# Ledger of designs, part 30: designed miniproteins, single chains, continued (3)

Each design is a single chain, and the fold is of that chain. pLDDT is the mean over its residues in the fold that is shown.

## One batch from the design tools (miniprotein)

Design m9081
Fold by ESMFold2-Fast:
Formats: sequence, structure tokens, C-alpha cells
Structure m9081 (fold): chain A 87 residues (1-87)
Amino acid sequence: SEELDEEIEKGEEAFENGDYETAIEHYEKALELAKDIVPEPLLAKLYLKIGEAYEKMKDYEKAKEYYEKALKVFKKYNDEYGIELAE
């Protein structure tokens, strides 16, 4: 959807500018919009983006939580590339 794409774009812009807290807010909005959409690899990608933002903020516990969520989605859908990126 247009709103989903806009939230992802705003999250990526905030991340690039070093505003990781704002990036997480936009990615979480995108995650809510994406939860009813297939394919599920989009959810895994959003979890990875949120994890990366927490890692940049040195919140390693939250980063690990979101990476594990991404890994669970990738394993369910047998995405070898996603598993490698989440590790």
C-alpha cells in the first residue's frame, strides 16, 4: 500500500540521518500495516531494520529480540538468504 511504502521510506531516511529512534517509529508503523499482507518476508525485513536501528543505538538486547523475530519468520518460509542475514 502507499501508506506502507511511505512509512518504510520515512524510516529509511531517518536511519540514514542517524535518527534511529524516529526510524524505529516509522518501521513499527510499517510493521502494523504489513501484518495483514503476504508475502511474510516483508515482515522479516521490517524486523531486521528495527534490529539494525536498535544496534546503532547500542541497545543490543532489543536488537537481538528483533533479529530473532526476523529469523523465526525466515525459518518458517524457508528463506536461506534471510537466515544468513539475521545471524
Scores: mean pLDDT 78

Design m9082
Fold by ESMFold2-Fast:
Structure m9082 (fold): chain A 56 residues (1-56)
Amino acid sequence: SRSLEIFKLILKLKKEGHSPEEIKEILETEHKIKLPEPYSEKSIEKIEKLVKEAEE
């Protein structure tokens, strides 16, 4: 799978008005993706890198 799929999901959730914290919770709860703490807007960039590395 490609990191682009998860990136697209993150962008969709952000466009729907979810905060970074809500996106983190959805990814961890619904999609089993572990995110680093603390979670912030910069964490979205880190998520893109982590997802890209995990989906290589």
Scores: mean pLDDT 64

Design m9083
Fold by ESMFold2-Fast:
Structure m9083 (fold): chain A 92 residues (1-92)
Amino acid sequence: SMWEKVEEFLDRLRALCRRLGERSGNRLECEELIGLADIAVALAKLVKDPEFALRLLLRLTRQVLELAREHGLEDLAAEAEALIAEIEEELK
């Protein structure tokens, strides 16, 4: 159950970062964020701690939110805010 949520949030973060990179021109920073998210989830699976993955995904999604706001991409910022709220709910 929680691992299904980790994979869902990871996929949503990847999709959000790709669209942000395409629209902002900040493809390298977005690729780095995706790489960090992939590493975080892989490490969490090794240590069998899905909360660790959720905490790292939350932190990375907050970085995506700030980047979306910096570039005036209000639709992507709203998607990042929604993802943050859902990750925070899973951590309760």
Scores: mean pLDDT 89

Design m9084
Fold by ESMFold2-Fast:
Structure m9084 (fold): chain A 68 residues (1-68)
Amino acid sequence: MRLEEAVKEVLERVRKYVKENPKAGEATIRDAVKGAAMVIGVKKGLSLDETEEIEERALEEVEKELAA
């Protein structure tokens, strides 16, 4: 599904951001997820609801990675 590709793109951008900013705290990383979701949403012509869904799915995956 197109939303699964969008979630993957958001996660790739966030992981790159974390590598470039290794001292970023959890709040800053969450803001990066929101920013990446907005950029990907606009680029792929997604609705606001679809952009919010990919943000939430990406946040869930990032929170699992931070909790490990």
Scores: mean pLDDT 79

Design m9085
Fold by ESMFold2-Fast:
Structure m9085 (fold): chain A 58 residues (1-58)
Amino acid sequence: MKEKEEIAEEAAKLDLEGKLEEAQKLMEDYIKKNKLSEDEAQELSEIAIQKGQELLEN
């Protein structure tokens, strides 16, 4: 899902830049604004972790 993936990637980049609080707030805001289900919020979190690991490994 394109929009979720874009938000997850942006959050992962913020996390890698040391902006952990901004990354968390971005994801929480997206979840609340779009009223994501528990499963959808879980998927977003997993995508962000995945993107962060990819960025760390190149």
Scores: mean pLDDT 77

Design m9086
Fold by ESMFold2-Fast:
Structure m9086 (fold): chain A 68 residues (1-68)
Amino acid sequence: SAFEELKEYLISKGVSEELAEEVARAAVEAGVPVEETIKRFESLLNAGLDPNTAAKFVLWDLKSPPRP
């Protein structure tokens, strides 16, 4: 499933299991594709953020009201 794929990917990158689960759930609930969520996460890693901090920013963006 999209949820399991995203959760396992994030854990493989060093994100904690609890945080990876929250990000995966938020992405599925928001209808954001796995590939798009991964791209957002990787952009933050490329900007120099650690995996857990990058995941927190992705989670915050996913839980924010949709941008116009």
Scores: mean pLDDT 81

Design m9087
Fold by ESMFold2-Fast:
Formats: C-alpha cells, structure tokens, sequence
Structure m9087 (fold): chain A 74 residues (1-74)
C-alpha cells in the first residue's frame, strides 16, 4: 500500500545514512529517527488502519527486512 511504500522508502534512506555516517553522535541521532519512524508507523497502522498488534508487528518486520536486504545490495 501507499503507506507501506512510504515507510519502506524512509527506512531505506535512514539505513543508507547510517552506513555513510562515522560520527557516533550522528549515528545515535539517525537510530533515534529510525525508532521514531517505526513508532509513528506502528501508531498509524493501529489507529488509522485498525490492525491488531500482531498484524502491525508482522507488517513492520516484513518492511524492515526488505529495506535491510535492499540497502545491503548498494
């Protein structure tokens, strides 16, 4: 879906930024941005889409796995 595609693109972008960042403070900030992004997406799926916590967990895991696999190719 559009919401899932947007989340995937944002996750992939942050993973690439982490890979290209050597400063520990900047890396911590990017990891925090990733955590915030995941939390926001989880909340949207629960509240706006009416998914269960199990369904949300599965959707997020699938997208994170796909993003990680894709960024490792680059």
Amino acid sequence: SELEEEFYKKVLELLKKIDNTTDLAERRQIYQELADLISEFREKLLKEKGLTEEQVRNVIREILDKAEAEYKKK
Scores: mean pLDDT 81

Design m9089
Fold by ESMFold2-Fast:
Structure m9089 (fold): chain A 53 residues (1-53)
Amino acid sequence: IGEEVRDVRDRLGLSQRQLARILGVSQQTVSNIERGLATPSPRQRAVLERMSQ
């Protein structure tokens, strides 16, 4: 899941900080999700799924 989040972000040309603003979290949270250290909340996952479409 972390790799998928990173791939979606890269495809959209976003930095981790920019994605963090979209998700309403800190840049550290995005980094942790991409590294597999944290699981996205249902709300964050819904936003990511929408962005990947």
Scores: mean pLDDT 77

Design m9091
Fold by ESMFold2-Fast:
Structure m9091 (fold): chain A 62 residues (1-62)
Amino acid sequence: MSMEEAEELVRELAKWNGLELSDEEVREIAKEGLRLAEEQKADPRLVISMLVMEEKRKKEAE
């Protein structure tokens, strides 16, 4: 997955989950997701989805 694809995935997931992220936050989440996916040998789409969900949980959780 390219950086552009990762950023697009972050934006789309954030939009569908009602999470407002700045362009900088989108880039940072995409970058971290790709880095973690490489380190863990995991699917970058799954890792990015988890990071977006964690950001939403933090914003909404008490």
Scores: mean pLDDT 81

Design m9093
Fold by ESMFold2-Fast:
Structure m9093 (fold): chain A 74 residues (1-74)
Amino acid sequence: MKEGVEPPPELLPLVERANEVFLEASKLMTKEDEEIAKEVLQKVYELLAKPSITKEDVEEVLKKIEEALEKIKK
């Protein structure tokens, strides 16, 4: 993991939300649901690795996180 990279203030809520999803999935959901949460986290880290990050990019990733959470419940 690339812990040494500090995200811009705009991205801190996104990183925190992704971490919350992972913790929720680990405690409340099955191992299979946990894998979905990990995939979401991977996409967040890919966004953070981009040299130029726009607000639209952040919003798109957040939308994918919400959709993944809905899939976990099915």
Scores: mean pLDDT 63

Design m9094
Fold by ESMFold2-Fast:
Structure m9094 (fold): chain A 67 residues (1-67)
Amino acid sequence: MSIDDPEFQREVDVALIRMTLGILKSSTEDEELKKRLEEKARELIERVERGEISVTEAVRELFELAD
């Protein structure tokens, strides 16, 4: 099991951001907000992959954008 593997943990973190994006997109009819959520998620994934922010912070920023 590769849960202790930094590469695997990164994949899990990215998957959590993508799942959060999917939930938020399904909760709104605003096409411009959906585009902004997709753009923000892409930015946040890159920042998490670079170790600049935590996955918790990335998910929080997506929820704040959706509000």
Scores: mean pLDDT 79

Design m9095
Fold by ESMFold2-Fast:
Structure m9095 (fold): chain A 64 residues (1-64)
Amino acid sequence: SLERFKALAQRSHAGHAAYEAARKTADEIERLLKEGKATPEQISQLEAARAAVDAYDARLAANR
């Protein structure tokens, strides 16, 4: 519901900021990967960023 979403958003403000940062990082590294310019270190960072995004999405689904 909208009310539960608002409560979750307020409670998870820090989590949402981290989620946005992780998405931005993943998008930037995926772009480099598509161009064949990503380093192994960046690929590891991409995996970590994707895991963070997935964890946040799973938490949102569990608290709906």
Scores: mean pLDDT 73

Design m9096
Fold by ESMFold2-Fast:
Structure m9096 (fold): chain A 64 residues (1-64)
Amino acid sequence: SEELKKQIEEQIKKEEEELKRLEELREELEKKSSIRDQILALLYDVVIGSTKLTIERLKKKLKE
């Protein structure tokens, strides 16, 4: 339905905004040299990857 498509589009927008925020935080961590910041950057990589996968799945639903 059109209502469902609109909800999926709104969710994609929210996920893309969150992805941008996470990538900006990841870039800030990459400017640091400590082992703790390197570990935290790896954790952000996992979350970023999961968010990208969610966006792709939602986009696939819009094409159905």
Scores: mean pLDDT 84

Design m9097
Fold by ESMFold2-Fast:
Structure m9097 (fold): chain A 116 residues (1-116)
Amino acid sequence: MENYEKAVSALLNGDYDKAIKYAEEALKEFGEDDPRVLLLLGQAYLKRGDYEKAVEAFEKAIEAGKDNPTLKAYAYSLLAEAYFKMGDVEKAREYAQKALELDPTNERAKEILEKL
């Protein structure tokens, strides 16, 4: 799992271009639909300000991980952040509420709703 570990390290170090590259290589190893890798890829796009690509990656992660409520709660909170940064108040509210329905303790979703 070297490419996944490298992608995580790059994301944490603020090297979003390397995080994207290593996440794409990890998708080739684990399958294009690995929700964990898709979530990491989306986070790297979000941090770079590529909000539309972040949304696409998070939506793919939710679909791939549809039976995992913990992953869905986290992905919904990240979708809410992406839409908030794009100025889509309605979608930001929708996804923040969906995140809180699955995880009432999600601080990102609470913060986004407070800013709307």
Scores: mean pLDDT 85

Design m9098
Fold by ESMFold2-Fast:
Structure m9098 (fold): chain A 81 residues (1-81)
Amino acid sequence: SMDTERAKELFKEGKELLTEGKYEEAIKKFEEAAKLALKAQDYKLAAEAYLAIGVAYELLGKEEEAQEYYDKAYEYYDKYK
């Protein structure tokens, strides 16, 4: 679907921003990707996006926020699995 293709593109943009050390910008891209993935019922992509948000928060030194997104990723991973 269009939402799935856009979500994948946003996820790739987020990954590139992580590589550049632009963690807050990466989080915004991953949040948009997760939202579109959920709309498309692509729970695997939503889980991957939430995992990536967790990683970005961990890189920012925000362990509590990172854990919240890891928990969300796990929830959607189980839903997909």
Scores: mean pLDDT 88

Design m9099
Fold by ESMFold2-Fast:
Structure m9099 (fold): chain A 96 residues (1-96)
Amino acid sequence: MAKEEELRRRLAERGAPLRAERDAARAAGDEARLRELGARGVAEAALLRAETEGAPEEVLRRLEELFRGLLEAIRNEDWERAEELAREIEELLEEL
């Protein structure tokens, strides 16, 4: 309950700059930037939630590595790899 409130506050604060950047990218028609910002937002939210829930350091490190790979795949427009990594992240989060 206190952790849920803290998570909500931190997500709102962290999300505000990302939303502003997404609005700017959308206005510019920058689809690649929109995808990168979307993935970054998801990564930050997932890591913050895992930290707030007290996930083991090994799980946090694995999530960081997977998100790093996901962002790299998106930057390289390797959508097959990005989808693969996204599924692995979802599976790991479900085990929390």
Scores: mean pLDDT 72

Design m9100
Fold by ESMFold2-Fast:
Structure m9100 (fold): chain A 68 residues (1-68)
Amino acid sequence: SREELDEGVALLAAAVLETVARNNPEMPVEELREEGERLAARLRANGASEAALELFRRRVEETIARLE
């Protein structure tokens, strides 16, 4: 379903950011947050649901929390 596709794309985008964070532990939290918001904007522009965007933002926040 579209809901499952939206969720899958959001999780993939979050996994990419997590991988970037793991490979760049010296990256400022501000830069990671900016990249997350940039990706969220692209997901929204491509028709992602609010639920998918919320899931994406939650996963990004989890990644940032591990760095702080």
Scores: mean pLDDT 80

Design m9101
Fold by ESMFold2-Fast:
Structure m9101 (fold): chain A 65 residues (1-65)
Amino acid sequence: MELQEKIRELQKEAESLLDEINKVIEDYKAGKISKTEAEKRINEYRKRLKEIQDEIDKLVEEMMK
């Protein structure tokens, strides 16, 4: 069941990153950060989300063997 635990941890990290993206958008709308800073941070979080999704896909494939 170690693979299921790893998937759950990655899903929690993905949820946290989505929350961070939403905070960046809210901060930008509130005038707390510049458009350039918002775009930079969102792009970094989106990169990490892609990495997490790729890891989850690999772990799911391992579980289906």
Scores: mean pLDDT 83

Design m9102
Fold by ESMFold2-Fast:
Structure m9102 (fold): chain A 60 residues (1-60)
Amino acid sequence: MISEEDLKRIIEAIKKEGSLDKPVSDETLEALREVLGDEFAERFKGKTIKEVQIELLKLR
């Protein structure tokens, strides 16, 4: 279960990216690793910011 605080931190990192079509940044990937773990972060490596947002919406 992901805390509301951790989820907010990830969302804020994504908002700072500005472009949904670019690959997720190393900084955003590190935030994902710290909150969700290495396996979860690895699946977003090379994905766009938009794809990351869609996956995060599936987390309740």
Scores: mean pLDDT 72

Design m9103
Fold by ESMFold2-Fast:
Structure m9103 (fold): chain A 72 residues (1-72)
Amino acid sequence: MKFRIKLLDANGNVLEEFVVTPEAEAPPESMLGALLGSLQMYKARHPEIARVEIEVVEEEVEGIPLSELLAY
């Protein structure tokens, strides 16, 4: 399973886009932790990032405010 991740600013401009292929054996919380760590790094490089869109390869798309995603 793959996730397509888009990092957007408050105006909807895509700042970063990448695909993540998590390990099948990794616990969900471990995979989420790795994703959040990457997002914090990108936020430091692009402080205007306001929204994260995560798309599952099986066509499930979710838009999540970055503040909610990082507010563990």
Scores: mean pLDDT 65

Design m9104
Fold by ESMFold2-Fast:
Structure m9104 (fold): chain A 69 residues (1-69)
Amino acid sequence: SEFDELLKELLEAVKAGDVEKALELYERIAKKFPERKDIRFALALAVHAAEEYGREDIKKALEEKYKSL
């Protein structure tokens, strides 16, 4: 599905430490899949990946998005 493909790209950007690309992909997911459950799922996985790969800046940015839901 398009959701799964965008989510994979988001997780790859997070693992790579590409903050601008990760945020762009998150915004694209939020726009195309605006249901709170889908956004929360994507953010939860992305935050987990950021924590696992030591991407503190990305983790902080994504956690702020999670708090605004």
Scores: mean pLDDT 84

Design m9105
Fold by ESMFold2-Fast:
Structure m9105 (fold): chain A 85 residues (1-85)
Amino acid sequence: MTVDELVQKAELIVESLPEVLKKNPDIATKLGDIFEEHKLFEAAKALKDKDFNKALVALKKEIKSNPELVKKALDKAEEILLKAV
């Protein structure tokens, strides 16, 4: 997966969250816990605070520094989102 593909995946995941939260109010906390486990602390905190724009900005910065860690976190986030819908 390229950096651009990771950015697109992060955008799609974060942009879907407001709608998913309507049926799954704990989803932001679950995804935040996953990001925290992968040491994406700034993104995790923003996500738990439901500041989705800040979470996306933090993720984009981390993709440049640690693309493999972000990929693992996004893959796990996608798995949880698919089970939530």
Scores: mean pLDDT 81

Design m9106
Fold by ESMFold2-Fast:
Structure m9106 (fold): chain A 67 residues (1-67)
Amino acid sequence: MKAKLSEKAREFFEKMAEELEKAKTKEEVLELINKHKDSNREEALALTGAVILKIGDELERELEERR
């Protein structure tokens, strides 16, 4: 598959996903992003993926409220 991450990037993704699950506010999420924005390419991609998934869940919740 073309979308294979290195073992290090996969571990980083799992840690970022856990930290994002613990972050309850937009400010906490932004702080986490800013802390890791200068990460290497694979780590930055892993963090971006985790953030997109969390934002997607919040958008789905907002749309359910608005329906």
Scores: mean pLDDT 64

Design m9107
Fold by ESMFold2-Fast:
Formats: C-alpha cells, sequence, structure tokens
Structure m9107 (fold): chain A 64 residues (1-64)
C-alpha cells in the first residue's frame, strides 16, 4: 500500500501541473489504475479518501 500511495501522490502532483490534454488523459488513466490496485490492498475508507482527492483535482482542472 505505501508504494501505491507514493505513486498516487506523484501522479496527482503531476496532474496538477499538467496543461496538455493528452498528458492529463494519460495521468488520469494511471491514477485510475493505482486506485484500482489500492482497492485490493487498502481499507475502503482510505481508498474513498484518495478517490475524493483525485476527484477534487480533476474538478479544478475542468473548471480552469
Amino acid sequence: PEELIARFRELLERLRKATDPKEIQALVGELSEVLAQLEKVADPETVERYRAEASRVLKEIAER
């Protein structure tokens, strides 16, 4: 779980800085895969928290 959490945070930070639509789509795909892996090894509350954080960042990008 710790390695997946570190990867999630790295992807989320990259997503916040991304401006290219293709890069954003690729990062969103990677985040979805990491979240799917976290669902298998982390508690549901932890996964929901990270999913909510990712949704907030995506909303920020969409509302630029």
Scores: mean pLDDT 79

Design m9108
Fold by ESMFold2-Fast:
Structure m9108 (fold): chain A 83 residues (1-83)
Amino acid sequence: SLEEEAQKLINAAKLAVESGDKETARRIADELIELAEQAMKAGKYDLAIKLYETAREVYRFVGDEEGAKRAEELLKQAKTLKA
C-alpha cells in the first residue's frame, strides 16, 4: 500500500541521516516528495503531510535550502487541503 511504501521510505531516510550519507539522503528526499504527490492525488492528506515534513527535514540535513523551501511550500498546501 501507499502507507507501507511511505513507512519504508521514512525509515530509509532516518537511516541515511543517522549514517551521515547525504547523497543517499537527498535521493530519498526526492523520492519522499514523489510519494507525497501520489498521496495528494489519492486524497491522503495526512500521509502527504508526513512525507513532506520528512522530506523538508532531510533536505535541511543535506543543506539543500531550495529543496527544503519547496517541501515547506508543498507541506503548507497539503495542510490547507486537509483543513
Scores: mean pLDDT 88

Design m9109
Fold by ESMFold2-Fast:
Structure m9109 (fold): chain A 57 residues (1-57)
Amino acid sequence: SAERNRKLAEFLLSLGLISEEQAEKLKNLKRPITASDISRITGLSRRQASHLLSLLD
């Protein structure tokens, strides 16, 4: 959902892992953010990205 994407983007921004511009791009995705998206944008491994997703669930 758009709300889930917003929360994820703001969480990643609060951790200093992404820029404000990157956070806006994530908020505007037409699909749910995936671990692959987080891995690509942050440079973290997919395993680390999956862990970050689990912290909000």
Scores: mean pLDDT 82

Design m9110
Fold by ESMFold2-Fast:
Structure m9110 (fold): chain A 100 residues (1-100)
Amino acid sequence: SMSELEKKQKEVQKRLDEVDKRFTKVSREAHEAAGRARREGDTELADELLDLVNKAGDHIGEAHKLLGDLEKVDEAQKHVDEAEEYVDKAQKLTDEVRAR
């Protein structure tokens, strides 16, 4: 129903706001970690870390575009789910570099 879609849109928007906030912090930390890894000769790990950050940002951007349309709430949710996974992967890899 429309009421169910509106509730879902509000839920997806809240999750998007939360992952966007996390992304800002993780992106900064990941760029610092990637620079460190690159200086240590680990170019592949640096590239992987920045690729994860870029993918997270792309999915966040697409979710923002889609959430203006109630018919696209399910598609927006998929992008939020992917963004959360990429942010989690970027955070884990950043933490691994920091533990070196």
Scores: mean pLDDT 90

Design m9111
Fold by ESMFold2-Fast:
Structure m9111 (fold): chain A 60 residues (1-60)
Amino acid sequence: MGMLVVASKDYTATKPDELTIKKGDKLKILEVVDPDFVKAKNLSTGKEGLVPIVHLKEVS
C-alpha cells in the first residue's frame, strides 16, 4: 500500500528516471529507494519516477 503525499515545492526531473512535480500535486509513494529519494506516482499526471523526499509532505 502506497502512502499519500503532496508536493511542497516544484521539482524538475534532471535524469530520465526522475519525476517532474508541481507544488500541490498529490503523489502516491510506491517504494523508498534510498534515504533521499522515493519512487512515486503523480496522481495529477499519471507519471511515475524518483522524487527527492524533501520535496514531499505527508497527508492524512
Scores: mean pLDDT 79

Design m9112
Fold by ESMFold2-Fast:
Structure m9112 (fold): chain A 84 residues (1-84)
Amino acid sequence: MAEKAIEYLKEAAELARKIEDEKLKKEILIKINRAIQAIKEGDIEKAIEYLEEAKELAEKIEDEELKEKILEKIEKAIEALKKV
């Protein structure tokens, strides 16, 4: 449920810290943190919006393995939120 979504997003944030592009890393981390805050406030629709924005930013990651792992964690968070 919502706690599981937050767990996936914390894992995504730890992976995002490995991004070499500092600007892209900062933008992705901001979207993930805003999504976590929206979940805590009960605004699931807003959380999903921030996560879709984070996915668009993650597509720009040059490290294909890191990109795939981050996208997987974000998708798992979105799916967990849809089951609430």
Scores: mean pLDDT 86

Design m9113
Fold by ESMFold2-Fast:
Structure m9113 (fold): chain A 90 residues (1-90)
Amino acid sequence: EKLKEKALEYLDKAEEHLSKIADEIPEAKKALEYASLARIYLTQGDLEKAIEYVKKAIEHAEKAIPEGGEAAKKALEYAKKALEYIEKAK
């Protein structure tokens, strides 16, 4: 339970940082969409799909770094922490 709660907190933080740049950076918008899907699957208890979509969010957040700077970097860090907690919850 606590591991899922921590993963959700980190996904929420990743989404907050991505939302600051999503309207201007297409890769950040994709990362935000995937992070939101990961959160939905995590709340449904589908850990496998949550992991899949967090990994996609991480990929697109990395691609957003050149234009998104610190907001994209922080989103990437939070998404990676969310992934760690979801994997521990398995």
Scores: mean pLDDT 87

Design m9114
Fold by ESMFold2-Fast:
Structure m9114 (fold): chain A 71 residues (1-71)
Amino acid sequence: MYTIESIKEKVPDITEEEAEKIVNFQKNLLKMGYSEEYAQKVVDEFIKLYKEKRKEGLDLSKLAQEAFKKV
C-alpha cells in the first residue's frame, strides 16, 4: 500500500497535500471492498495520469475517476 512518503518517492515534485489526497483515494478503494492489489493498480494509473495531465488543468478527482476506468 502507498503512504505519503512512498508517493513522494515516486513523484518528488508532488505537494504533500496532493500526496495525502492520493493516499486517501487508495483508502477509499479499500473501504469500498476492492483488494489491495486492485487499489495499487488504480493508484499506479493515477500517478501516471497525474504526471501526464496536471499541466492540462485536470483536477485530482477527475484523474482518480479516469484511473479507475482504465484499470
Scores: mean pLDDT 76

Design m9115
Fold by ESMFold2-Fast:
Structure m9115 (fold): chain A 76 residues (1-76)
Amino acid sequence: SSLEEQERRFRERARKRAKEAEELAEKYKESNPEAAELYRKAAEDYREAAEEDDVRRATGLIIRAIGYEIDAELIL
């Protein structure tokens, strides 16, 4: 049950981060389309991580999403 709870919390956090990145993509859509596209890519990777059963692959998706968020912040 503890493992199932940890998996649920991981997926829930990944989905929340995806939503936050999606909101940032919408916020910057007109003022900075390049940053918006990076946030959109981050959101896609977070959503994919939330559905990924392989821990290493899910972790790689999270790392890539964070990279897109950093790149977006650097060009804002």
Scores: mean pLDDT 88

Design m9116
Fold by ESMFold2-Fast:
Structure m9116 (fold): chain A 57 residues (1-57)
Amino acid sequence: PPLVVTPVLRDGVVSAELTDVPPGTSAEDVVAAANAAAEEAAKRLGVAAQPFTMGPP
């Protein structure tokens, strides 16, 4: 199944939620997909996008 990222709007800011991450997907690919989804949704809604970050290891 493909990597699925769902943008969520709260308090005028869009953040990305992860669903259905395939095994072996790199952290960089996850971050890139999450940021792309949040940016697209924020642009469509005219609001700010919250950067997606992975927590420290």
Scores: mean pLDDT 76

Design m9117
Fold by ESMFold2-Fast:
Structure m9117 (fold): chain A 80 residues (1-80)
Amino acid sequence: SEREKELEELKELLKVYEEKLEEIINKGESMVVINDNGEEIVLESSTKPEEIKEILLKLLKEQLLKNGVDEELIEEALKE
């Protein structure tokens, strides 16, 4: 179904973001990300990947909801 396809695409997108962040942390590099609200989020090598994932997942949820993505679909994508 279309929903299952979108769910898989969301899972892949989230996985890519997580892998990218882990690479940045493992390199010992820091970076700054600005969300849609203008909030500054600092990603540093000293910040654990799980903490960065939680912050970025929150921002991604907000952005996806603003773009009209179904909340249940987002929750299912994050569940696995």
Scores: mean pLDDT 66

Design m9118
Fold by ESMFold2-Fast:
Structure m9118 (fold): chain A 71 residues (1-71)
Amino acid sequence: MDAEERATFAAFHAKMSPYISDWFRKKVESGEMSREEAQAVVNKAMSKAMDYLSEGKPEEAEKVLKETLEK
């Protein structure tokens, strides 16, 4: 992974981190998901988003992250 790709991933993670943290807290505190279940969903969402980021599609990366978390 080159420096540009790493910078893009770091920027995306920084942008999405508050959203992910708020989502995780709500799901766990409401009893809708265990911490392990919520972490698995976050990992899956980030994996899908990284695929779109590698294709140069940051808007689709954000969309797929949010859609994966909101199900």
Scores: mean pLDDT 80

